Designed miniproteins, single chains, continued (5). Designs and how they scored, part 28

Each design is a single chain, and the fold is of that chain. pLDDT is the mean over its residues in the fold that is shown.

## One batch from the design tools (miniprotein)

Design m17006
Fold by ESMFold2-Fast:
Structure m17006 (fold): chain A 64 residues (1-64)
Amino acid sequence: MAPTPEQIEEAARAALAEGVDDNSVARVLARAARGHLSPQQVRDALLRAGLSREAAELAAREVA
């Protein structure tokens, strides 16, 4: 099943709450979203989850 932006945001929040670092969260969720979401959708979802702008931009580049 293709992930939604809302599912990416929820997964990112859960991972951050468990103490996973921003860069690891960005890379894992970028791989899950690849081919399903645009770079902008991934970036915006991760920013809403509380990731740093730098980590969100890293994920967007990996999706592109």
Scores: mean pLDDT 84

Design m17007
Fold by ESMFold2-Fast:
Structure m17007 (fold): chain A 70 residues (1-70)
Amino acid sequence: QYLAKGEELFAQGKLDEAGKYYLAALSRAERQGDREGEARALEGLGRVFEAMGKHELAAEYYARARELRA
């Protein structure tokens, strides 16, 4: 639910709102031990920060997502 809403808001250019939904998805996935959900939420956050021009921060989130899939 949170991931899908984040993706929808990102597509609409609502970056701050998209980030909030991806962060909520991340928090839920962490509490549930859902490694795949955590990785997807981190990738969403990376895309949000990349779109905002915060490339170093985006790279950190992408790196965390890759580590969860290693």
Scores: mean pLDDT 86

Design m17008
Fold by ESMFold2-Fast:
Parts: sequence; C-alpha cells; structure tokens
Structure m17008 (fold): chain A 74 residues (1-74)
Amino acid sequence: SMEQLRQELMRAEMELHELAKEAAKKLGIPVWEVLNKENSEKIYEQIKKVDPELYERILELQEEIARLRAELKG
C-alpha cells in the first residue's frame, strides 16, 4: 500500500541521516556538510577513503530511497 511505502521511505531516510551523522563524526565535519548536494561528491570520496564499508552502506540506502520515491510517484 502507499501508506506502507511512505513508512518504509521515512525509516530509510532516518537511517540515511544516522549514517550521515556517523560519516560526519569520522570526517570531523558537521552533518549538514555531508547532506549538502553541492559538496556531496567530494565529501563522499572522503568517506570512501576513511570508511569504505560505511560508504557502501550509504550508497545502498540512497538506491533504496530512490526506488521507494519512484514507487510512490507512480
């Protein structure tokens, strides 16, 4: 159902935010820098260098969020 998809999206977005906080802590930067789309590619390369497993988890979760958003749109 659409309600179940919305709940799944909300949980996935919350999990992404938690992983972004972990990445920010490891890089010594504020979490909004990790979530900033203008700097995202550079920051994600730094995450990959420091913690490649965390980077992979973030990418998997971003793909899941994109899938859920696409399903909700139609």
Scores: mean pLDDT 82

Design m17009
Fold by ESMFold2-Fast:
Structure m17009 (fold): chain A 68 residues (1-68)
Amino acid sequence: SRLDRFLEVMRRILPSLSPEAAARLRAVADHMRATGQPPSSELARAFYAALSPAQGALLLAVAREVNA
């Protein structure tokens, strides 16, 4: 499922994130678990805003591998 792929991406990138970015990513996961829907624009933007450029690049690389 899309949720399972998202959780795999989360598992792989969490150790590389700041505590703030990790907390925001967990909030995205909690929203997806609770609603069965993709994250709101607000939750997604808050997560991306907490990423460094290097963390953003890592996220994209991991997402490509998991979704391939």
Scores: mean pLDDT 82

Design m17010
Fold by ESMFold2-Fast:
Structure m17010 (fold): chain A 66 residues (1-66)
Amino acid sequence: SSEIEAIQEQIDEKTEELIRLARQLRENPDDQAVKEEYDRTLAEVKSLIQKYKELLAQQKAQEAAG
């Protein structure tokens, strides 16, 4: 579904952002702003993954119902 595809795209984008933020934290571990941004982005990715799993389960249930 387009919604599943959109969430997958968002997960990919946020994961790339996490990689960039992790690199910045490696260069300056005491950067509180970067750490906060990393923590927020990680929480967003976790939420998107949970929603993605729920939508996949719903789609599978609909297919099984005929």
Scores: mean pLDDT 84

Design m17011
Fold by ESMFold2-Fast:
Structure m17011 (fold): chain A 70 residues (1-70)
Amino acid sequence: MDAEELELVREALERARKEKLGSELALKLAELLLELELGKEPTEAAKAILKAIETGDRALLEKARELLKK
């Protein structure tokens, strides 16, 4: 992990909050940011969430929500 990956996760978290994608999603993104800072690889769920926020794709956002519920 490098500064560029951290910046991407931080920006995604800010977008989740700004676009009212849900406090639960914002919390999970904060958890992901902490894990990346500790040198852990992001999970499939985390990667899907980041992509959904970046693209604004409703289908990807629904998939991310489903993964978060587990």
Scores: mean pLDDT 61

Design m17012
Fold by ESMFold2-Fast:
Structure m17012 (fold): chain A 92 residues (1-92)
Amino acid sequence: ATYRSAPQTVSVQPGGSVTLTATFPGEAPREAFWYRQKPGQEPVLVAQIRDGKATVLHAPGRVTVSASGNTVTLTLSGLQPEDTGVYYVLAR
């Protein structure tokens, strides 16, 4: 089954950090895809986990993604204006 997390809004405090966490019912997801949606724009994939491999597409070094059990976490550090948006994860 494919699950979509509740959306989480990120507002920028320059140089700050934020940790976004989503927990899914049942078993640990095999794949997880973190998206950022900005007003008037298409969603952009920012990070993913597939087959235990984490890949960061947005701001490598400032962004990390991890999974533990049924919980998927995205951490944004050194916050910049481009990090503003609504974040959600798709998992299966």
Scores: mean pLDDT 82

Design m17014
Fold by ESMFold2-Fast:
Structure m17014 (fold): chain A 72 residues (1-72)
Amino acid sequence: SSSRLKELEERSRKLGIETVILFIAKLEGREEEFEKLLKEYLEKEEAREELIERMNRIAKEIEEYLKELSKK
């Protein structure tokens, strides 16, 4: 199980975005969203800084959203 997350972790280490993938892996069911983004990046085979930034922005938004839910 979670083989996709392990593969994304390995790939993201090479891309320098391991932290983002591991963060999403700890969230509820958001790993599929990041898998799609990373898959697009790998399929193009052209590093897009904007794509990486988009993934990081999504991760930050998720973190902020979770914190907001915790704050009452």
Scores: mean pLDDT 58

Design m17015
Fold by ESMFold2-Fast:
Structure m17015 (fold): chain A 63 residues (1-63)
Amino acid sequence: MKEVADAVAEELKKNLSKLTKEQQIEMLRELAKRLGVDEEIDPNATKEELIDRIAELVKKALE
């Protein structure tokens, strides 16, 4: 059900927005490593870009 995945992603984005940029980068790095994805983390990325990338990887993991 697409609605469940979208709801989970929205809730995740709200929680991630409360984290520091450094915590978001660590979370993205750990998630990419767990999924075996070669993700290049841009140190100049905004918090919003980091949140969106994490949410995309989580959605793919749920598929």
Scores: mean pLDDT 75

Design m17016
Fold by ESMFold2-Fast:
Structure m17016 (fold): chain A 64 residues (1-64)
Amino acid sequence: VEEAKKLLLEYAKALAAGDIEKAQELEAKAKETPVGAEMVDRFHRLVKEGMSVEEAAKKVIEEL
């Protein structure tokens, strides 16, 4: 769980920095576990609803 949270934060930071290659690697790594996959899906939904990538990551982590 804590490893998935760290991966999600790093993923959000990579997206915010425009480092798409690193973001893709971190997303794939987070999705290796069912918990990580659910966190990434939740994160993407919040971003689509208009939340910033960093804010969305924090909210997903808080709800765990």
Scores: mean pLDDT 78

Design m17017
Fold by ESMFold2-Fast:
Structure m17017 (fold): chain A 63 residues (1-63)
Amino acid sequence: MEELREKVKKLIDEGKYDELRKLINEASPEDQALLLLYAASHATREELVKMGMPRLAAAFAEK
């Protein structure tokens, strides 16, 4: 589990948002939930939007 978290962190730090989106889309539904949680925990609202997850960014930025 921590390996996936570290991978998400590296992709965000490197600005590889397209690769992160692909990783999430190719993952199982269970892993998608974890990957989205890791991304939201590490990324800013702006970075979540750049990753193509504006609805997730809105949910975490407001309440």
Scores: mean pLDDT 69

Design m17018
Fold by ESMFold2-Fast:
Structure m17018 (fold): chain A 60 residues (1-60)
Amino acid sequence: SANDKKIAELEEQEELFRKRAEEAIELLKKKGDEESKKEVEQGLKEKLEKIEAMKEEIKK
């Protein structure tokens, strides 16, 4: 169904956000930028929370 496809796409996006955040954190670690690293971690958390809300809305 269209809803199943949307949920699968959102789950793929969650995995991509996690992987990209890990890569960004590693790069920032090399730069010694601990503050930006924490911002990336917080941004990931917020993005994942938004995706979960979207998945919940689709199921309603």
Scores: mean pLDDT 83

Design m17019
Fold by ESMFold2-Fast:
Structure m17019 (fold): chain A 75 residues (1-75)
Amino acid sequence: ADEDYKKGLEAFKAGNFEEAIKHFTKAAEQGNARAAYELGVLHYLLGDYESAKKYLRKAAELGNGVAKSLLEKLE
């Protein structure tokens, strides 16, 4: 989980959004709330609002309070 999250951050910093999504998806599937939040933000920036809301809901369910607040503003 933490390793995939770390790889996702490195890819994001390099501007490789496809690789960042891949690693954050693996971390989120392993229960990483921060990775689910990062997926929500990335999908929002790419204009995929349905996927953004989906991953923000997952992050909120995993205990990410920032994702919960952002979801309330998007709904």
Scores: mean pLDDT 81

Design m17020
Fold by ESMFold2-Fast:
Structure m17020 (fold): chain A 70 residues (1-70)
Amino acid sequence: TFLAMIDQIINWIKKGKYDKAIKLLERLLSMSTGEVKEKLQKAIEAIKNGDYETAISILNELKEEFEKER
């Protein structure tokens, strides 16, 4: 599921597995549009800049938005 993929990305960031996190984020980005695409792009940028707290924050916002539709 989308939520499970976001959880895995957050887990990889916390464990320093940034390459795996970026690859999965890029895959999600290629299938996304609108606000989701913009937030995924910002998360990738944050990881590349070493701002892991910002990346995790953005990903948690995406999780909350997805949960809100359930």
Scores: mean pLDDT 83

Design m17021
Fold by ESMFold2-Fast:
Structure m17021 (fold): chain A 57 residues (1-57)
Amino acid sequence: DEAARRVQAALAAAGDAGLSVAELAERTGLSQSTVTRVVDALEARGEVERADGRYRL
């Protein structure tokens, strides 16, 4: 999925600091709704971690 690839690339570039949904939307050009759906799916698969409203690989 193109959206998932863009989100993962942005998270990889941010490193350990991670990114919020708003920051991911800004960096990827996706809507916040699309970003939320993508990160929820990645978190369910154990591919991203969520802490204090921020996501990281």
Scores: mean pLDDT 83

Design m17022
Fold by ESMFold2-Fast:
Structure m17022 (fold): chain A 81 residues (1-81)
Amino acid sequence: TCEEEAKEIFSEENYEKIKNYLVTNCEGITEEKLNKIPKSTILSTLRKVYCKAREQGLDSVQLHEEICNAIKQLIELSEEE
């Protein structure tokens, strides 16, 4: 299932690789900003975005954009504090 696939890709074990990917490949995302968000929230959000993108038939480029946008939205919400 998509949920099983998403758990393998966006696991706590892979979190440092995921964080490095986001900082390197998503414009405007920094490690400092990501550290303001709980790891569990980032991982659960990425899993949901991945499965919705798969359900919508998005390609790898569109999936990447959706991932970057979802994390940017989490950062914006965290900055309301």
Scores: mean pLDDT 81

Design m17023
Fold by ESMFold2-Fast:
Structure m17023 (fold): chain A 66 residues (1-66)
Amino acid sequence: MDLEVAAVVAAVALLLIRKGLLEEARELARMAAELGAYELALEVLERLREAGADVSEEIARLRELL
């Protein structure tokens, strides 16, 4: 199921943020969005922004889809 797969992808992305692997986490957030899990992708992108990544454009784009 796409949502269940997206939830696992988002969980892994949050672990990557904790490890400082921000670009890898950003790629997983993009994958979650491609799976239609916009809320999960947005949560990961907000955490990336808090960690110092420049993801403001991606956040704005996903907010328009919600």
Scores: mean pLDDT 81

Design m17024
Fold by ESMFold2-Fast:
Structure m17024 (fold): chain A 100 residues (1-100)
Amino acid sequence: SLSRIQRTLLEALEGAVNLVKRIADEEMPELKPQVEELKKLLTRAQNARTLDEMVEIAKEAIKVLEEILKKAQEDPRVSPQQLNDLQVSLEYLKNLLDAV
C-alpha cells in the first residue's frame, strides 16, 4: 500500500494530467503531444517503488506543466477558468513537493 503522501502526490498528478487533457480536448488540441508525455510520467509515477523516485518524476511533470501553462497563457482560445485551474493545480503540486 502507498503512504498518505504518495497517494496525495499521485492524485494531484492525475488531477493535473486530466485538467491538461480537458484543455487539449476542449480549447487547445495542439497540447495533445504534451498530454501524452504527462500520461507517460503519470504511469511512471504510479509504478515508482519509492517516494524519492515519485518525487523526481513529479519534478519532471512540473517542468512540462510550466511549459503548458506558458503556451496556454499566450493562446486566446484558453478560458480564464481553465488557466486559473491549471495555475492552482501546478502550485498545489509544487507545495506538495516542498513539504516532502
Scores: mean pLDDT 89

Design m17025
Fold by ESMFold2-Fast:
Structure m17025 (fold): chain A 98 residues (1-98)
Amino acid sequence: SEAVEHARRAIELLKKGIDYLKQKKYDEAVKYFEEASKHLERAADLATDPEVRRLFRMGAEEAKKASELAKQGKYDEAIKFANRALRVAEEALRRLEE
């Protein structure tokens, strides 16, 4: 349940971060991706299934990479990594809720 709440918050933050990048609100996007990464790390820590944990950790790393790329002005690459993080987080959440 707490893992589900962190995962859902991360997914919301990733979607909003991607939207901010498209709006050229780069500082907001960076903050949203950094917060999403932290929520995915917490979801991983709370998950008991090793595969679900691995997916949340992978999503956290991809969200962190999106933040780093956005800080470097590599916005197209940041969007790609943010979308990767989103897909992985959604898959992990789906498996956790099964």
Scores: mean pLDDT 90

Design m17026
Fold by ESMFold2-Fast:
Structure m17026 (fold): chain A 84 residues (1-84)
Amino acid sequence: GKKEEVKKLAEEAIRLAEEGKLIEAAKKLLEAAKLLLEVTENVLKAIGLVLRAIGLLLDAELNPDDPKLAEAIKELAKEILEEV
């Protein structure tokens, strides 16, 4: 179902971030956050997660080698997993 897809996308984002593929990780993170909006009861929190994911994607496109960005992507993915 959609909740399982959110979990898969968030877990893929963590894996890609650990591999240093920050743009791909941020794209999966944004997909997870957007899909979470369709399945969550906490719509306002999910909107906040989407906006944060957009920011991380922009940061990844501008600075794809930032090690702090890998950690930020993983932390946001964990927050998405807590909401699913």
Scores: mean pLDDT 88

Design m17027
Fold by ESMFold2-Fast:
Structure m17027 (fold): chain A 68 residues (1-68)
Amino acid sequence: SDYQKAQQLFEQSGEYLRQGDYETAARLLRQGGDYLAKYYESQGDFEKAREVRETSEGMARALLEHAE
């Protein structure tokens, strides 16, 4: 399911973040956010889907800024 894919991607993102690989962590976080948003869209929760995409993108940008 999209929810399970999101969970796996967020777990992988956390692993790369622990290793100091902020670029890979940010990429995986964006991918996880997209799957989680698709999950909420499938539940009819378009507002939550938008919130998830905005939050994931914001967090990913913050990680990339830290990497610079």
Scores: mean pLDDT 87

Design m17028
Fold by ESMFold2-Fast:
Structure m17028 (fold): chain A 79 residues (1-79)
Amino acid sequence: MRTAEFEGEVDGRKARITLVETDGKVIATGEADSQGAAGDALRKAREAGLVPDEGTIRVRHASDALPPGDIVLEPAPPP
């Protein structure tokens, strides 16, 4: 089992995402202060050669203006 951690930041909002490679799959989990920050962390993971196949990233609001949510990653359809 291999584990790697990536951090993202957009507009002062931060994300911390852990990717675990097991049984030929890459699973992403973590927390983000915004969807943009989560996307930045996932982009860095892809640039490092780790493409997530599945997982859930919890998005928190850093202010009361935006509701929290989750980003669910799904596998790409087969060719």
Scores: mean pLDDT 70

Design m17029
Fold by ESMFold2-Fast:
Parts: structure tokens; C-alpha cells; sequence
Structure m17029 (fold): chain A 92 residues (1-92)
């Protein structure tokens, strides 16, 4: 159910554009499952990055172009997703 909730949060953000609400919900789920479900932590991290990307795409014309930092390797992507999930879990 938690994984289904993460997927639903991403879908709702895509439909409604309420990215801040989506991020808050992801942070709550990450906090509830911190250190107990690494798979869910990874999914939350991936969802957070997806919402960040959608928010950037939703910016009006003339908004700052997103800065791409780091390599586009599978290892770097996996590390960043896990880092994002842990950061969300640590937010109070």
C-alpha cells in the first residue's frame, strides 16, 4: 500500500501541479518507513526526483534552465535516489 501511495502521489502531482503537497506527502512516507524498508526508500527518492523534474517542466517561459550536475551513469542515479530518500526521511 505504501508503494501504491507513492505512485498515486506522483500521478496526482502530474494532474494537479501541486508539487509542494506531493513532496510533503513523500517526506511523511519516508519518515514513517525510515530504515525499515530500503525498497520503499528508493521508490520515494525516485518519486521525489520525478516531481522535481515535473515542477521544472511546469515553470513558465523564461524560467531558469535546470542545472544538470553529476554523471548520467546508473550508479550515480541509484546513489542520488537513495540519498534523496534518506534526506526526506531525515526531514523533521
Amino acid sequence: SAADRVAQIVRDAMENGDYEKAKAELARIAREHAGTDPGLERQVGAAYLAIDEMAERGLPAGALVPIRTGSDSPEAQAEELLRRGRELAAQA
Scores: mean pLDDT 63

Design m17030
Fold by ESMFold2-Fast:
Structure m17030 (fold): chain A 58 residues (1-58)
Amino acid sequence: SVVKEVAREVGLALRAIGLVVEALLRKRRGEDPSKLLEEAKELEKESGIKVEIPEEVE
């Protein structure tokens, strides 16, 4: 089903975005975000949807 496939891909992308947000918050607190960013990149690849990883402020 196209609907099931789209829901799966969107779900993976939303999880990746959540991990990126958590990684950003950890980095702002002086904590290591590396593992969360790696997990987010893997979910991005699996979803086929590009997720922006904020390495720059602008």
Scores: mean pLDDT 74

Design m17032
Fold by ESMFold2-Fast:
Structure m17032 (fold): chain A 68 residues (1-68)
Amino acid sequence: DKEKLLKEGKEMIKKIRELIEKGEYELAIDVAEKALKLMKTYIPILGEEGEKLVKEIEKLLEEAKKKL
């Protein structure tokens, strides 16, 4: 279900942001990498909306890695 996967992606983004704010950079990286693998696997179904979520997760992953 496309809509369920998009909602899951948005919840993962929220969780990654919370972990970064708390200084939990290693956990944020782990969650972001898992989220990227999931979202990239379903990109053919998710389309542009999925690509937008992937870009947001990649940006957060880079931010967390920079602060580590």
Scores: mean pLDDT 84

Design m17033
Fold by ESMFold2-Fast:
Structure m17033 (fold): chain A 75 residues (1-75)
Amino acid sequence: GPISKEEAERYYELGLEYAKQGKYEEALEYFLKSAEIYKQLNDYETALKVYQEAGKILREAGLDNPRLLEGAKLV
């Protein structure tokens, strides 16, 4: 999709929707896509928030998420 704030928000919403369904691998991929678009838009503050919120959701589900922790450190 296009590199836009709207596309980043759409991927974040898809991540939340998949997480609600217990589809945590799909949720993770959409959260990472959202954060990557925010980084490409130079919105590092929002990218960091996406990594942190996604990490919290996955940890509450009992999943380890080293990819999200590494992504947050790079922001």
Scores: mean pLDDT 79

Design m17034
Fold by ESMFold2-Fast:
Structure m17034 (fold): chain A 56 residues (1-56)
Amino acid sequence: SEELRKFLEELAAKYNLTPEQRADLEDILEQAEKLNVPLEKGKEVLESFAERYKKR
């Protein structure tokens, strides 16, 4: 969805993700869309992975 893609872009900017880390999140986003994961749960999963990359 466009909202999940926009959210991923915001996470990439917020956490200064590398191209490789961003590619990992893109894969997670595509899997979530394929499985029809609810938007809010998809956002939670993406944010959890992005946060782990920065060890918050």
Scores: mean pLDDT 78

Design m17035
Fold by ESMFold2-Fast:
Structure m17035 (fold): chain A 74 residues (1-74)
Amino acid sequence: LREGARAAAEAVLRAAEEFGEEAVREILDREVAEAARIDPEVAELLRRAVEAALAGDLEAATEALAEAAARELA
């Protein structure tokens, strides 16, 4: 889980560097809104992960993504 979560966090940061933070935020905010209709707790974790990744805090982003994945798999 953590290895996959780290790769996802790094992919978000790379996408923001290539396409711009605003474009990436718009796409990911829509994904978080979709997730909120299924599980608001997972959506909160995804929102925190996106904010951390865009801020360059890959450690915090990885932890939030791993927690979200663990909830989805439970």
Scores: mean pLDDT 78

Design m17036
Fold by ESMFold2-Fast:
Structure m17036 (fold): chain A 64 residues (1-64)
Amino acid sequence: MVAEALGVPLVDASTEEGRKKLKEHMEKLKKENPKGAEIKLEVAIELAREEGDEETVKALEEVK
């Protein structure tokens, strides 16, 4: 899974709980390395778009 490969936990972005967990993890990454978190988020969005995973794209766009 793309999210797992980028250090983002595997979550079901189609659920409210999954989206909340994704936001929390991205906020933690931003605290540790703001630039790295932005790059990882951008790459994850691009890969999710290539896979046609619109729910994950939407969830990642929301955590910007």
Scores: mean pLDDT 67

Design m17037
Fold by ESMFold2-Fast:
Structure m17037 (fold): chain A 71 residues (1-71)
Amino acid sequence: SERDALLERMRALLEEARAAAEAGDVARLDALAGEFDALARELVALGPSAEQQEELFELARELARLQAAAA
């Protein structure tokens, strides 16, 4: 489904964000965070299920943690 495809893209993006954070690439991490935010808005517009919402919030928390650690 489109919702599942968006979540899969967000998971892949989070893996790239981890690599960027470990490398200290703040510019790359910021760009990835922007892309994540755009995908999250698309998912929310599609009306995700409760389990999809929980996964979205968990992925968002992990991304926020990576951004905080890199700052």
Scores: mean pLDDT 87

Design m17038
Fold by ESMFold2-Fast:
Structure m17038 (fold): chain A 59 residues (1-59)
Amino acid sequence: GIANAIAAAKKIAKEMLADGVPKKKVFDTAYKILTAAGLDEKEAKKKAKEIVKEAEKEL
């Protein structure tokens, strides 16, 4: 479900940032995961931004 996709995107974003992947690529990856799970483009973009920002705070 969508909740599982959000959890997966958060985990992947944190791992990618820890590996030194550029923020833009991390955002693009999270956005693709969320849209594939059925979020609309606007919601997926907003949620991907939130996920990347929270992942940065946790590192």
Scores: mean pLDDT 83

Design m17039
Fold by ESMFold2-Fast:
Structure m17039 (fold): chain A 93 residues (1-93)
Amino acid sequence: MKQLEAEITLAMAEIAAAVIKRYGATEEDVPLALKAAKLVVDNAELARKEDVKAALEAVIEALDELIKATTDPETIKQLREEKERLEKLLKEL
C-alpha cells in the first residue's frame, strides 16, 4: 500500500517538473518545484530505485531552470540547497 502511494507521488513530482520545463520556468513556479523536491525526498525509501532516479533527475532539471529564471538571492540559495540535496540522493542510488 505505502509503496503504491509513493510511486504515485513520484509520478506527480515528475509531472510538475515536466510542466515547469514545458511552459518555461518562472519565479511563480518556485513553490511547486520545492514541493515536488520534498515529495521525492519523503518517498525515496518507499519507491523503486528506478522511479526515484527518474523523479530526482526531472526535479533537478526543473530546479536548475528556476535558478536561472530567479533574481531573488534568498530564493536562489534555497533552490541551490534543494538541488544539492537531490543530487546527493541521486549519487547514493
Scores: mean pLDDT 83

Design m17040
Fold by ESMFold2-Fast:
Structure m17040 (fold): chain A 68 residues (1-68)
Amino acid sequence: MDDNYAAGEALDRAYQADPEWFAAHKDEIARRIQEAHKKTGPEGMKKVAEELRKEAEERAKLKQKLKE
């Protein structure tokens, strides 16, 4: 499977977990992904996308606690 596709899937999951933050930081996220691709290609993009997904999931949990 294409690593580029896997990176996109991870980014979609990140967006679903914290869409507000993701929309506000789209340009920054795109820059991080592009720089990773420049350094290590699709594998780097996948790693950054997975990190963004984990961070988004953790932020979503914190937001849920704050609303309590």
Scores: mean pLDDT 73

Design m17041
Fold by ESMFold2-Fast:
Structure m17041 (fold): chain A 80 residues (1-80)
Amino acid sequence: MEEFEKEIEKDPNNADAYLRLGKYYLEQGKYEEAVKYFEKAIELDPNNAEAYRLLSEAYFKMGDEQKALEYAQKALDLAS
């Protein structure tokens, strides 16, 4: 956790660092925190299909099926 946070402090425009931190929170069951970091990753890299796929997964885990489907569709559109 602290290592990923330090990486973001070192380079706040590193989309991959936010994506990895989001994955960490997703694995810990901290879905709201995961969403926050995945949203930051897509702000920095709006064409990252993986970020949208993971954001969809986080929303699905939170029970927000509409947002999960919306982001899943966006991930598919970017990956196609």
Scores: mean pLDDT 79

Design m17042
Fold by ESMFold2-Fast:
Structure m17042 (fold): chain A 78 residues (1-78)
Amino acid sequence: GSVTPEQFELEVRSALAEIWLAIEKISPNPDEESIKLFEEAVKLYDEALSADPETRQELVKKADELFEKARKIWKEKE
């Protein structure tokens, strides 16, 4: 199978979102809102991996927005 650079970057983004989710869940002070946003971002990145290019672009945009919101909440609490 052929993987485009864009698809490879998406796989990396999905993996990073899962890592962040895992870190948050085992954190001494886990933020439930941040966890939910990371979970939604992971789900959207995973859907994007199997989607048509046009649908993929829309899903990635939504996932990126959720990931950034989760990251911002996490930073504001530290």
Scores: mean pLDDT 78

Design m17043
Fold by ESMFold2-Fast:
Structure m17043 (fold): chain A 65 residues (1-65)
Amino acid sequence: KVEELEEKLRDAIRRLRATPPAARGPVQVEIVKITRELMELEGLTPHQLGERVRRIVDEVEAEAA
């Protein structure tokens, strides 16, 4: 389940990057929901969640390079 949430987060970040700024609202809401679910599932602190999100963002950016 953690793996599924991380995959959903990667997909949401990819979609956010492909979306014009004016249309990003719904994707941003989805990302917040996914990150909250991940935090609750694993009992992550805000700091640990930030590290996890940063890692996933870096992975997505590396894929695009």
Scores: mean pLDDT 78

